# Designed miniproteins, single chains, continued (3): the designs that were tried, part 52

Each design is a single chain, and the fold is of that chain. pLDDT is the mean over its residues in the fold that is shown.

## One batch from the design tools (miniprotein)

Design m9786
Fold by ESMFold2-Fast:
Formats: C-alpha cells, structure tokens, sequence
Structure m9786 (fold): chain A 86 residues (1-86)
C-alpha cells in the first residue's frame, strides 16, 4: 500500500471514529444502551486502526491527535492517566 493510500485510510479511520463517538454520546443521552454499545465498539475499532496506520507512517503524534479528537472515553482515559501520575 502506498503512503498516500495509508494517509487516506488514516483520515477515514479518524473520521469514522469521531462519528461513532458522537453517535455513542447521543445514544447514551437517549438511554439506548444497546445502540451505545454498538457505537462504542465501532469507535474503539476505528481508533485502533488509526493508531496502527499512524505508527506505520511514523507519525505517533497523529495517533495522539486522533485519540484526542476521537471522543469522551479516549479523552477521559488520557485525563485519568495524567491525574494518576500527578
């Protein structure tokens, strides 16, 4: 796969992860736990894909940007890690 193809896949994975996180948040507000679980699984899958592609491209900072942009659970985990260390 070319570098340009990997970059396009990375952008797609970040976009899909972000959309899934928004849908997850909406489902949680609506009390639809089944739909929320489905979107959480999709979000986590795309976040993993984005991280793997970013690593292959040599851009770990892009994976970090994807994680920060990828929604509340990812941001929450980052905040919890920072708080545990400080």
Amino acid sequence: MSEEELKKKLEEAIRKSTIAQVDYAIAKVQGDEETAEKYKEERDRYNREASEIAEKLGYPSVAEAARRGGGFDAIGALIEEDLRKR
Scores: mean pLDDT 67

Design m9787
Fold by ESMFold2-Fast:
Structure m9787 (fold): chain A 83 residues (1-83)
Amino acid sequence: MVFSHPSIDELVEKVMEAIEQAFLESDKATITIEQPSEAATREAVERLKERLQRAGYDVEVKIEGTTATITATSGVFNLTAAQ
């Protein structure tokens, strides 16, 4: 599903809710963001990446002009690199 909003804060909040809901069914969530400009898309991606990383999720991003695809994976194995 594609998310678009003139307010980056509202967009981030809606996307976070969608990812949280997706995680109830799967350890992986993919969403697409479309904004009016490449700069707005990049800012939204940066805000989302920071929030998802702070929550302990693995985040992969693909940006194509004004559109970005974000794949978030829940930290299923956070100890694989530990002793």
Scores: mean pLDDT 75

Design m9788
Fold by ESMFold2-Fast:
Structure m9788 (fold): chain A 82 residues (1-82)
Amino acid sequence: MAEVEAIVERARPALEAIERAFATDPAARAAALATLEELQKVPGTSVVEALQAVALAVGRVAGLEEEARAAAEALAEVARLT
């Protein structure tokens, strides 16, 4: 639990920035939904891979590429601990 909490706390600003962009930017939402639609066509895509791809798509559209990278890395670290 402490390890997951530390990863989430470190990534919190990045996660909040991506979440806000998804909530407020129609172009970011459209990119996220298009990414999910494409991933549905690929058998065996994990939930973590889908979330990483969505975060990266939102970041590219919203100009938050560094934050998207930090969020994607945090998601991978949390998945590794589970």
Scores: mean pLDDT 78

Design m9789
Fold by ESMFold2-Fast:
Structure m9789 (fold): chain A 76 residues (1-76)
Amino acid sequence: GPTDLTLSQYRQIEAEVVRELMLEAGVPEEKAQELADRVASGDTYTRAKAIGEALTLGGIDPLEFAERVSAAVEKA
């Protein structure tokens, strides 16, 4: 469950969800990977900016992003 994940594992899950949603939205793989890498490895500000940029570029609903992260965390 969410309490069983390390911060590093949670950040990796967020990064993977960002990458998947951007690819589903038709964003080029290179750009999706660049933003996912910033979500995985960046500080809090860098991660927030990368998520915001990814959602804007992909036209992704923030609620859909939150639901996909929640589902991925529950499976971990």
Scores: mean pLDDT 81

Design m9790
Fold by ESMFold2-Fast:
Structure m9790 (fold): chain A 99 residues (1-99)
Amino acid sequence: MEALEEEVARRLLEAWERGPEALKRTLEELAERLATSSDEERLAILRGIERFGAHLRRTATEEQLAELEEWLETYALEELERMDAVAQELAPRMREAAE
């Protein structure tokens, strides 16, 4: 599942570099995949998303992060809410995996 985690992180980074429309499309695809995936795949996808977020926190400016947050709230809120719901459902398994 590390391969899937890395793939998700890379797809999000590439989409971020291409611009907002590419990022929205990638988030929509990931949200749909979460709905149909196994718990193991869901955990890998969520970890890939967190890896992407960690990279942005290290490399993006405060202005870029603020613009991204405003854009996500405007155009990708439903996708983010679906991802958060899955993360909450998997919280016990995420805790076990982290140890």
Scores: mean pLDDT 74

Design m9791
Fold by ESMFold2-Fast:
Structure m9791 (fold): chain A 61 residues (1-61)
Amino acid sequence: SVADQISQAALEAAQRARDEGLEDSVLRIEIRTEDGTVYTIEIHVEANSDQLTISIRKEKL
């Protein structure tokens, strides 16, 4: 559930970055949930590829 929402948000952000022509860039997004958990999402956009690398870090505040 939460993981799916995070994955979807990351994919939407990655698509937005692609639409805006960002290349060889790293975008960081923080998602805070109601239970006080913070998810840091890093999206790596590659200039030569339609591939994106997404990494997610979870921390509890």
Scores: mean pLDDT 70

Design m9792
Fold by ESMFold2-Fast:
Structure m9792 (fold): chain A 80 residues (1-80)
Amino acid sequence: KEKLLEITEEIIKMINDGKSLEEIVAFLREKLAEETDPEIKTGIIRLLGVVTQAWADGKSKEEIIEEVKKLTEEILKRLE
């Protein structure tokens, strides 16, 4: 649970710091490879999908951050 929050916070920081989609994808793939918890792995896969799709759709940094936050809230509610 806390690990997924830390991953989400780092994604938001990377977006705010102007990191590229490729850098964010590389970060998420690295975290996915390190993870052993199947629920957290699923969360990372979903975050990867949301970030890549929002970027492909030409969404603003603010919109991408909002979608990342919303997805994380949905995942965390299921992990209560």
Scores: mean pLDDT 80

Design m9793
Fold by ESMFold2-Fast:
Structure m9793 (fold): chain A 85 residues (1-85)
Amino acid sequence: SLEEFKKKIEETAKKVADEGIAQGRSLEDVEKALRTELQKLAEEAIKKLGNPAEVNSYALDALNKAVEHARKKIEEIRKRLEELQ
């Protein structure tokens, strides 16, 4: 269902972002990984559900939220490292 897809894509986006942050990846690299994984999931969902507008909307929302989460966490890590100097 579309509701199940929304939950899955949000969970996947958070996982990809958190893994990238834990590995010390740049925001650019995290965003690239997110775009790749979320695009694959959206394309599969469109084939199964036939609702591209809604699927793409959920995927974009998940991407934007995950990128913002990663940006904030990377900034926090950077500031903490600067404060320890």
Scores: mean pLDDT 83

Design m9794
Fold by ESMFold2-Fast:
Structure m9794 (fold): chain A 90 residues (1-90)
Amino acid sequence: DELRQQVDEAIKKVEEYLKKARELANELGDQETLKRIDELSKEVKEIRAEVEANPEDEWLLRQALGRLNTLIYEAELIIKDLESKKKEKE
């Protein structure tokens, strides 16, 4: 229950970050970063499907949470890089 809630919250957080990153990358015309965001979005969808198929597998949920935390970190780095690029153009 608690572990599943943590996984669901992590999915929501990474989806929100990837949405923000996509908006920034589109503003900048950064096609390489848009491609990277699409790859991360695909990985999030794969994790969601795996969790939904195995909702009671505590090992799988712990692995999913670890993967999601890594994706959150990567999305945060992408956002920081894009915000830096936007500031240089202003």
Scores: mean pLDDT 87

Design m9795
Fold by ESMFold2-Fast:
Structure m9795 (fold): chain A 73 residues (1-73)
Amino acid sequence: PVVHSGLLASLLRDGRLDEAIAFVKRHEGRELAVPAELEAAAREVVDRLRAEGHDVTLRRVGDTLLITLHRLA
């Protein structure tokens, strides 16, 4: 199920990337929706999760970015 997360969006907007990473890890298997304007911060979170060995995808659909953590390392 898609989860529109105002908290994740706020963490990304404020550059609180460690907290955003922890949020994504707590929502394993959930598709997390954030505004596309946050793409740079969302990509940094996804890149850091991938560097840790986690299986995570980032997909853009119009003005929405979908972040899914499929598997924790």
Scores: mean pLDDT 85

Design m9796
Fold by ESMFold2-Fast:
Structure m9796 (fold): chain A 62 residues (1-62)
Amino acid sequence: REELLDELAELTGLSRERIERAVETMKTLSPEGRELLIRLLAKETGVPLETVKALVDKILAA
């Protein structure tokens, strides 16, 4: 879990604390809200949507 958070932080250029808070927020959201936040992260950071989604899905499963 920690290694996946590090990877997502490095890939997006965001701090690990920001990524951790975003993931914790996603746990409280509806499936639609979660998808919207994932899309927003991808757009703001320039990371491919599929890459962000795959890492978030792995983090949430861990």
Scores: mean pLDDT 78

Design m9797
Fold by ESMFold2-Fast:
Structure m9797 (fold): chain A 63 residues (1-63)
Amino acid sequence: GPAEEEALRLLARAEAGLAAGRALPSVADHAQTLERTVREARALLEAGRYEEAVRLLRDHFSA
């Protein structure tokens, strides 16, 4: 549904950001925070909790 599709799009963006961040060791703290967010979002998606995954990922991109 729409929430699942949005969660997958936001997760893909977060994973791309994580890959880019890992190329720059000077931003390791930001990469670590993003890695945790990606892990939590994946767990929520596996549990079918799509709206919570969307909220978590949106909060990350708003900070």
Scores: mean pLDDT 76

Design m9798
Fold by ESMFold2-Fast:
Structure m9798 (fold): chain A 69 residues (1-69)
Amino acid sequence: MKEVKVVLRDEAGRVVAEASRLVEEGETATFTVPNALSRPATAEVFVDGELAKRARVAAGSSVTLTVTA
């Protein structure tokens, strides 16, 4: 199993939300990341500590990120 972690960072780089789960190797993990902030934020997904995906999330919006473990 691999750890898949999603982090939402504000414009200053502060972590404002995070979640993680264990995923079997070769399986897909999907995260919907809401940004409740009044400013854009950045969502990042890590697989076993390595950055797999990054996306900008507009203020008051959400992004769906999918990674394979």
Scores: mean pLDDT 83

Design m9799
Fold by ESMFold2-Fast:
Structure m9799 (fold): chain A 76 residues (1-76)
Amino acid sequence: SVEEEIQELEAQIAQVKQQIADFDRQIRDIGLGKITKPIAPTLTSPQDFIQLRAQLQQQLADLEARLREVKRRAKE
């Protein structure tokens, strides 16, 4: 149902938001010297951090766009 599709998208959005929050926390902790190892093998420079965060934000934007489209169709 449309309600189930909305619930699934909202759950996915919540998951991605949590991933972004966890990523931002880990970056902050590295900057404060609390974590001495990389978060991921690809995080070798500030540019890599910016790129990966931008990818997560794009995933969030895509999911939010899908949620808006589903809600729009539900009103028709």
Scores: mean pLDDT 74

Design m9800
Fold by ESMFold2-Fast:
Structure m9800 (fold): chain A 84 residues (1-84)
Amino acid sequence: MEALLAVRVKTKPGSAEDVARRLQEAALQTPGVKEVSVVVDGDTVTLLATFDSEEAARQALERIRQLLAQHPDVESFTARLTPL
């Protein structure tokens, strides 16, 4: 069953583009990724990614959580994983 991963990140001013690039890279490096879209709106970054399976989406989410936890300019984030 395919899955959608949605991640929304609030960054410090000036860091949204760097965070967007890193999120896109983490999603694209996940085996089973199908589509990746990243949108920057001011200091907010939104990632929408679809995967061949919920397991692939969970692997991407784990990598993204690690990345965001370690990034000094991330203020907050939310993530949702939805079976398709």
Scores: mean pLDDT 86

Design m9801
Fold by ESMFold2-Fast:
Structure m9801 (fold): chain A 95 residues (1-95)
Amino acid sequence: SEEQKKAIEELNKLIDQVKESLKKMAEYFYKNLPKEEAIKLVKEAVDRAFKYIQEKVDKYLAEGKITESQRKEILEKAEKVRDEILKYANELAKK
């Protein structure tokens, strides 16, 4: 449906925005903070952001805006993006 397409587009846009924001945040922390503190804050920021994505996806499912299948697909994409961010942060942590 058109409503489902809009919901999926909105969730994908949120995931993309989270990716860009967290990458910039990781760069800022690794430039401005001791390495151990930067690692901790990046992990905390990643965990908070992906909890928010999960909650929004679950809300859209509860509201009937997406199906269980669409929820699974979006969460799989979110996990891949989470892994990409953590790999990027690990590269920044290498010196």
Scores: mean pLDDT 87

Design m9802
Fold by ESMFold2-Fast:
Structure m9802 (fold): chain A 71 residues (1-71)
Amino acid sequence: SMHEQAKINVTKVVNKAMEEASKAKDQAELDAVAKKAEAEIKAIPGVKSAEVTISRDADGTPVVTAKVTFE
């Protein structure tokens, strides 16, 4: 289904963003990864809206938060 395919494609973008975020040295690099991932998710057929943010937890590990709505 369109929703299942869109979810699979969103998951692929998020996984790639997590890999890129793990290599980021500062918040500006994390923000760049988030902006790129958000644009890629918005381009996926079946996605209505997307917002991606990346922050570090207390241990310094990047945490990717993706808010995505589907058609």
Scores: mean pLDDT 85

Design m9803
Fold by ESMFold2-Fast:
Structure m9803 (fold): chain A 68 residues (1-68)
Amino acid sequence: MATVTIELDLPKEVTEGIAENLGEQDSVLSAEVSEDGKTLTVTFKTVEAAQNALDGAKDAGLKATLEV
């Protein structure tokens, strides 16, 4: 299992929508939004799925970190 933390300067509602969509993925165990709505934490079943998400976030210019 691996966790990806993404920093977003978006309204909480938008971040919540992203979390809900990610939570529908079979490779995702959980997707949670921080209390202030600025951080999205996604836990994946595999490190490969987490790295794919990390790469996508970085390609989009977002600040993201991977914890294994």
Scores: mean pLDDT 79

Design m9804
Fold by ESMFold2-Fast:
Structure m9804 (fold): chain A 113 residues (1-113)
Amino acid sequence: AHTPVAPELGDEPSEASAAAARREALAATRGDPEAAATLERLEEALRKKDFETIRKLIRELSERAARASNDDPEEQAALAEALEKALLDLLEKEKYHALLQQAAVLLTMAYAP
């Protein structure tokens, strides 16, 4: 076993924190390959500071999580907008570790078996 201690939450991205968030997301989504691919795309976009791709992925995750949670299109739209705004707020504040953790929560909502 490597790195037995959990990394601390912060606004500065760290490799260890990102790796921990990835592992938790993969465990929560039960190894869903689409969830894994979405998380990898988000991490790559954050590494490259590709804010257009980050915003697109945030929107896609928010919409998918909302659709998985509700059958009513109006409730889906309202939830998707609320989730997207929460993630964009974290991005604007440069809280990348918190952003990855919230994305992990959305992945569990979107890809629940």
Scores: mean pLDDT 73

Design m9805
Fold by ESMFold2-Fast:
Structure m9805 (fold): chain A 80 residues (1-80)
Amino acid sequence: MVEEILEKIEREVEEKMKELEKKAKELGVELSEEEKRELRLQGLGYLLAEELERRPHPELERRLEELEAELTRMGLEREA
């Protein structure tokens, strides 16, 4: 089920974010909330792309496109 796949991906991203925050603290670096959000979206896109490679699905493809559009929008806002 697509919803279960998305939940699994979101859980994986949450785990990676916790590890990144721990590593950042060890290095004396504090990630902003904006940086955390961007990293989370990038992680979601990466894992969605990997899942699509294993199991092509129209709903997952649409979700990835939406996520890519959001990341592009965030990039454009930073350039403005």
Scores: mean pLDDT 76

Design m9806
Fold by ESMFold2-Fast:
Structure m9806 (fold): chain A 81 residues (1-81)
Amino acid sequence: TLDAAEAEARALLPEAAAEVAALVEGIRRALAGKAAGDEAAFRAGLEGVVTAARRLYEIARAAGREEEAERALGLLDEAFL
């Protein structure tokens, strides 16, 4: 589930836990927008995902943990698809 993937990603990259949570909320907004036929909500959700992913990579790069960032994003991507 997306909740389980969020918990695992946050455990894997605790320094970017807030960014993981923001990315998951972006995914939820995009899915809800798509289900409702709300293009604006869908786009806002996707923009949130992109913004959170960029911030997550910035934090991970500063911490020397790019591999953990890739694994965290992979977990979230698998749960989304």
Scores: mean pLDDT 84

Design m9807
Fold by ESMFold2-Fast:
Structure m9807 (fold): chain A 68 residues (1-68)
Amino acid sequence: ATVMIKVPAEKAEDLIKLLTEKFGGQILQHYRVGDKSVILARIPDDKVDAFIEEVKKKYPEAEIIVGK
C-alpha cells in the first residue's frame, strides 16, 4: 500500500526511520511544506494497520492518508 503522512518537520527523520527499519517501507517522496514534512511511502499491505497505530501513538498530530 501507499501512505502519505504529514508531520512537523522536526519529526520527519524519526518517522522515516520507523517506516524503513520497523515496517519495511520504501520512501517514495519527502518534501517540506511550511513547518510540516510530507512523506510518501510504500509499505507492505499486511503492515499498514500496525504502522497507523504506532504513528498515532508516537505522533498524535500526524495526518495519514492510505492509498493504493
Scores: mean pLDDT 81

Design m9808
Fold by ESMFold2-Fast:
Structure m9808 (fold): chain A 77 residues (1-77)
Amino acid sequence: MAERLREEGLRKAREGDYREAGELFKESGSEYLLEGDMRRASESFRLGSRYYRLAGDDERSELLELASRGSEQTDRG
């Protein structure tokens, strides 16, 4: 599930659909988080943050940046 969402997000980003890309990366990160894959969750949230920022959605971008940082701290512990 999570990998499929990530691949779809990358495709949307390539097509310039930045808001949809951000949403798909957010969903992918959440799925990785549920699976305990903190590293991939962090990476997906970081990508989602970037694409929400490109779409002009600063609020969602900042929330996903925070989620990415939280996942990184969990991965180290």
Scores: mean pLDDT 80

Design m9809
Fold by ESMFold2-Fast:
Structure m9809 (fold): chain A 80 residues (1-80)
Amino acid sequence: EELKKKAEEYRKLSEKYRQMADFYETLADQYEKLAKEAPPEVRPELERIAKQYRGMADYWRGLANYYDKKAEELIKEYEK
């Protein structure tokens, strides 16, 4: 039971961090599209903003994957 509860906690953390990653990916995509349509004078600033959001998305995606793996490890031990 304790292993199952810990796996559920890690799964919830993974889902929360996945939502954070998806949020920042959406922002990055939006700014990348704006940069493509923007005049050359404004494009570099929009590209920088897009890269910042992409970095944030990558960070949260990494955390989500980490806790997903931790949940899988606990589930395997529980389902012996």
Scores: mean pLDDT 86

Design m9810
Fold by ESMFold2-Fast:
Structure m9810 (fold): chain A 85 residues (1-85)
Amino acid sequence: SSAEEKKLQEANELALKAGELAKEGKFEEALELVKKAMDILHSLGPKYLQSLENLAGNAIALFRSLGKEDLAKELEAYYKELLAE
């Protein structure tokens, strides 16, 4: 539906902005935007599980590449909790 397409676009835009914020050293803001993007993709249901996995994996890898292992682990925990729902 057009509503699903808009939510998918919103999640992708949040993920892109989070990447920019992380590169600027705004890690807390970046983390919160990644979590919001993950929440949106999860809310869209099983059809978007691969999109959620890809978004989470990319964000975790980015935080690790920037030396933020603590935030990467927080995202891994958040992703696992989201899947356990």
Scores: mean pLDDT 89

Design m9811
Fold by ESMFold2-Fast:
Structure m9811 (fold): chain A 78 residues (1-78)
Amino acid sequence: ELEALEQILREHADDDAVVLVASARIKLLHEPDSPLATRYGELAARSAQRLSTSLDELVERIRAGEETVDRRLEELRR
């Protein structure tokens, strides 16, 4: 799963919502005190800042990002 999430990040580096969702999931797969968890947490935080907009628009963009990540994870698991 970690490798699949990293691939999704590379494929969708220009999509802030996908970067947020994928980097947040990668962070949760690492130990909380690891340098990698910190790095991916910072990436997720930066992507969240770029997504700063109205609440409704933000919710829709995050939902779309989650759908994209989930679809790609399913494809990569097959």
Scores: mean pLDDT 75

Design m9812
Fold by ESMFold2-Fast:
Structure m9812 (fold): chain A 94 residues (1-94)
Amino acid sequence: SMEDIEKLRQLLEEFYRAAMAGDVARARALADELLALMEELNVPEDLRRQIAATLERVIATVEERGTSPEGRAEVQALLAELAALMNEAAKYLA
């Protein structure tokens, strides 16, 4: 539904903010919510696995490098990859 698409978008925006703030615990909780919602919405398993892997790479980068300028640049690059995967997932929600 359109409401489910909006909920995914909101969760993704909140994940972006948590990652950029270095809030690992919140980013992990939001990643779990995103993955659960995508499963409910019947996003294909292979695409969900790619998204899960990218979410974990973002979280790991924040944990490892913190909110340094270099760490933020790497997080932004990974968030761009995540956005591309989420655009692919949106095709299954139409």
Scores: mean pLDDT 84

Design m9813
Fold by ESMFold2-Fast:
Structure m9813 (fold): chain A 83 residues (1-83)
Amino acid sequence: MKILVEIEILERFGEVKPGDRVFVVSADGGIATGRVISVEGNRLTAEVIKATGEVKPGDRAAVVDEDGNIVALGRVVSVKKIE
């Protein structure tokens, strides 16, 4: 099963690129890690690689570049499960 998340960029500190790492944190303490696959304006799509809990719309997201710098903060706006 593949999980795709769409993230709205709320704050940008640098350039978001395909291949950048995404961290998603739920209000309930669940954590997911993923990779950016596309960027379109103020939204990005990421593939979830690992998750300890369910990723939900409203979850907080951070995007980290190849050097480990936070380049964007956002929120999950949609989750698509592909089987």
Scores: mean pLDDT 83

Design m9814
Fold by ESMFold2-Fast:
Structure m9814 (fold): chain A 85 residues (1-85)
Amino acid sequence: NEVEKKIEELEDKLAEAISNGNLEEAKKILDEIVELAKESGDKKLIGDLAERLKGAALNAKDSGQEELAKILEEAAEELEKIANE
């Protein structure tokens, strides 16, 4: 699936941006991931992605990265709502 591969590539770039402390780039990549997932219409893919981002948000919160946690949590919540429609 081309969309799944593109999302995986963007998740790798997101991890890089997070590792580098570049929250602006992380937010931009995350917005692209969310849009691709929404456009796919694949509820399983959207749900699986929402769970991964929710886990990443919890890890960010546990490590004291409050702003990163908020960005990841907001994206996860948006995707979770769509997956449950």
Scores: mean pLDDT 84

Design m9815
Fold by ESMFold2-Fast:
Structure m9815 (fold): chain A 83 residues (1-83)
Amino acid sequence: SLGAEAYKKALPIAEEVRRRALELLAEGKSVEEVAEELGLSEEDKARILELAKQGATDEVLATEIGSIVLIEEVQKLLEEKKK
């Protein structure tokens, strides 16, 4: 299906972004700096900052960032297939 193909293409992109987010957090960059470098929207950045304030680990934060990118990339791929 179109959705399955979009997911398959988006998954490695999201995994690379997740790994990069984890590396940047491990280097001591702030959650705000990581979100900005990875091009997150202000709304997604606010969501990640709230998770960090609630005591989320670097692994949880990186996974959430990866999930945001996965959803965005799937949506982009589905829209690019319109006409």
Scores: mean pLDDT 82

Design m9816
Fold by ESMFold2-Fast:
Structure m9816 (fold): chain A 71 residues (1-71)
Amino acid sequence: MAEKEKAAKEGLELLKKFLETEDDEERRKLIEKMIEKLEKIGKKLSEEEKKEIIETSLKNAELIREVHEKS
């Protein structure tokens, strides 16, 4: 149980760095690390699913930034 919670906290820290980072290359690296953490807790992903997560995360980061500016 504690391992899943630790992975979630580590993932959240990576997400915070991702949202604070303005460099696209660093963002991709952070997303890749988050995917590795998800796989560590037993969620196996295909390469296609990994690409979708990366693309969706980049899109969501832009959306979160827009919402934050309005809020």
Scores: mean pLDDT 68

Design m9817
Fold by ESMFold2-Fast:
Structure m9817 (fold): chain A 136 residues (1-136)
Amino acid sequence: VDDVRAVIDRMNDSIKRLDKKIDIVKKLIKEGKQVPTSTIVEIDRLVEEIYRLAQEARGLLRASGIKLSREETRLLQQIEQAARRVSEIADRLVQRALRGEPYPKDDVIELVDSAETARRNGERLIRSFQQKVDGL
């Protein structure tokens, strides 16, 4: 149970870092400023980390004989889909940067929207996992 709590704490930390990076990108877009490629890469990494930690928490719960609810399974699937979309968009933006091309604003907005989806669903999944752990 303490191992599940440790993974939940790491997920919460990654979500807080992601939220901060999303806020930075939103501010830069509003100010008409270029988003650094390093920030795009960090968002991709954080979303992937959230998904990985969610899978790890699921594995630990299952090892303890605890099955995921339908809602938890749905949230995990939505995090997976969001992570895949963020990675696809991030790779495309990085390739444009390597060619000295500007980022399409719509692609940056889609990246932020997908990252926000991963953050919101990650927060909901953490709350659900925490409730299960506290009920043990």
Scores: mean pLDDT 87

Design m9818
Fold by ESMFold2-Fast:
Structure m9818 (fold): chain A 64 residues (1-64)
Amino acid sequence: SLLEQLSEEEAADFIVEKFREAGIPLSKEEVLADIRERKKRGLPLSQVVEDYLATAEAARRAAA
């Protein structure tokens, strides 16, 4: 998975872009802080990114 190769900053950029596509503006700084907090609680980066992407996709479909 490409998600395994992402740095935290690259993951945050990717999440921000996907949420922008769904019409939801996010701060990269806030996303980075959330990623770091979730990782600190034992969640792998790939899971954090997947959870965000699932949320963005659900929001995009709901707005259609």
Scores: mean pLDDT 79

Design m9819
Fold by ESMFold2-Fast:
Formats: C-alpha cells, structure tokens, sequence
Structure m9819 (fold): chain A 74 residues (1-74)
C-alpha cells in the first residue's frame, strides 16, 4: 500500500499527470472491491501530504483525492 502511494507521488513529482490518473483509477477499482476502508485511509494520508506540497503538486494531489472520493461514494 505505501509502495503504491510512493509511486503515485513520484508521478506527481515528474509532472506525469496521465500516469497519476491511471494509477489512481486502478487503485480505486482494486480497493473498492477488496478493501474500501483502506481507500479511505489513503485519502486521509494523501490529504495530510497535500498540505506540505508546493502549489503545483498540491493541485494535482487534491484532484486525485476528489476523484478517489467520488468513486468511493458511488
């Protein structure tokens, strides 16, 4: 779980938004079926990280949180 989160952060740092979106969709699909509670934990951790990031990366992370939360609520 932490490993996948690390990979997502690397995509943000590289400004590879396409890879970031793909990873987010795959993660949400997997966790919604196997461990939806774990997904909520990731969103909380990601939100804490977003506060520490520069504006450019923060925007991407907040967008990711919104996408994942929308899928979880659906």
Amino acid sequence: AEELFRRIMQAIAARDMETLRRLAEELAAYLIEHDPERLRGFLRALESMAAELPPEDREAVLALIAELRARLEA
Scores: mean pLDDT 72

Design m9820
Fold by ESMFold2-Fast:
Structure m9820 (fold): chain A 75 residues (1-75)
Amino acid sequence: SLEAEAERLFAKAEELERKGDVFGAVELYIRAGELYEAAGVTPSAEQLFRMAWAYSAAGDEERAAELRARAVKLA
């Protein structure tokens, strides 16, 4: 499912971030977010904050702000 794919990509992004591959982590966090949206599933607040950080790192402050606002409602 798209949700299962999103979860796998998010987990891989966390692994890459831990290993210092920030660029790879950013790309996978963004891709996971796209798949969660396509699946119609709301990520956890922690996942939304991580994806917001990734969008900000990629220069997309509008998407980052949107995800932070969603995360705050769940936190």
Scores: mean pLDDT 85

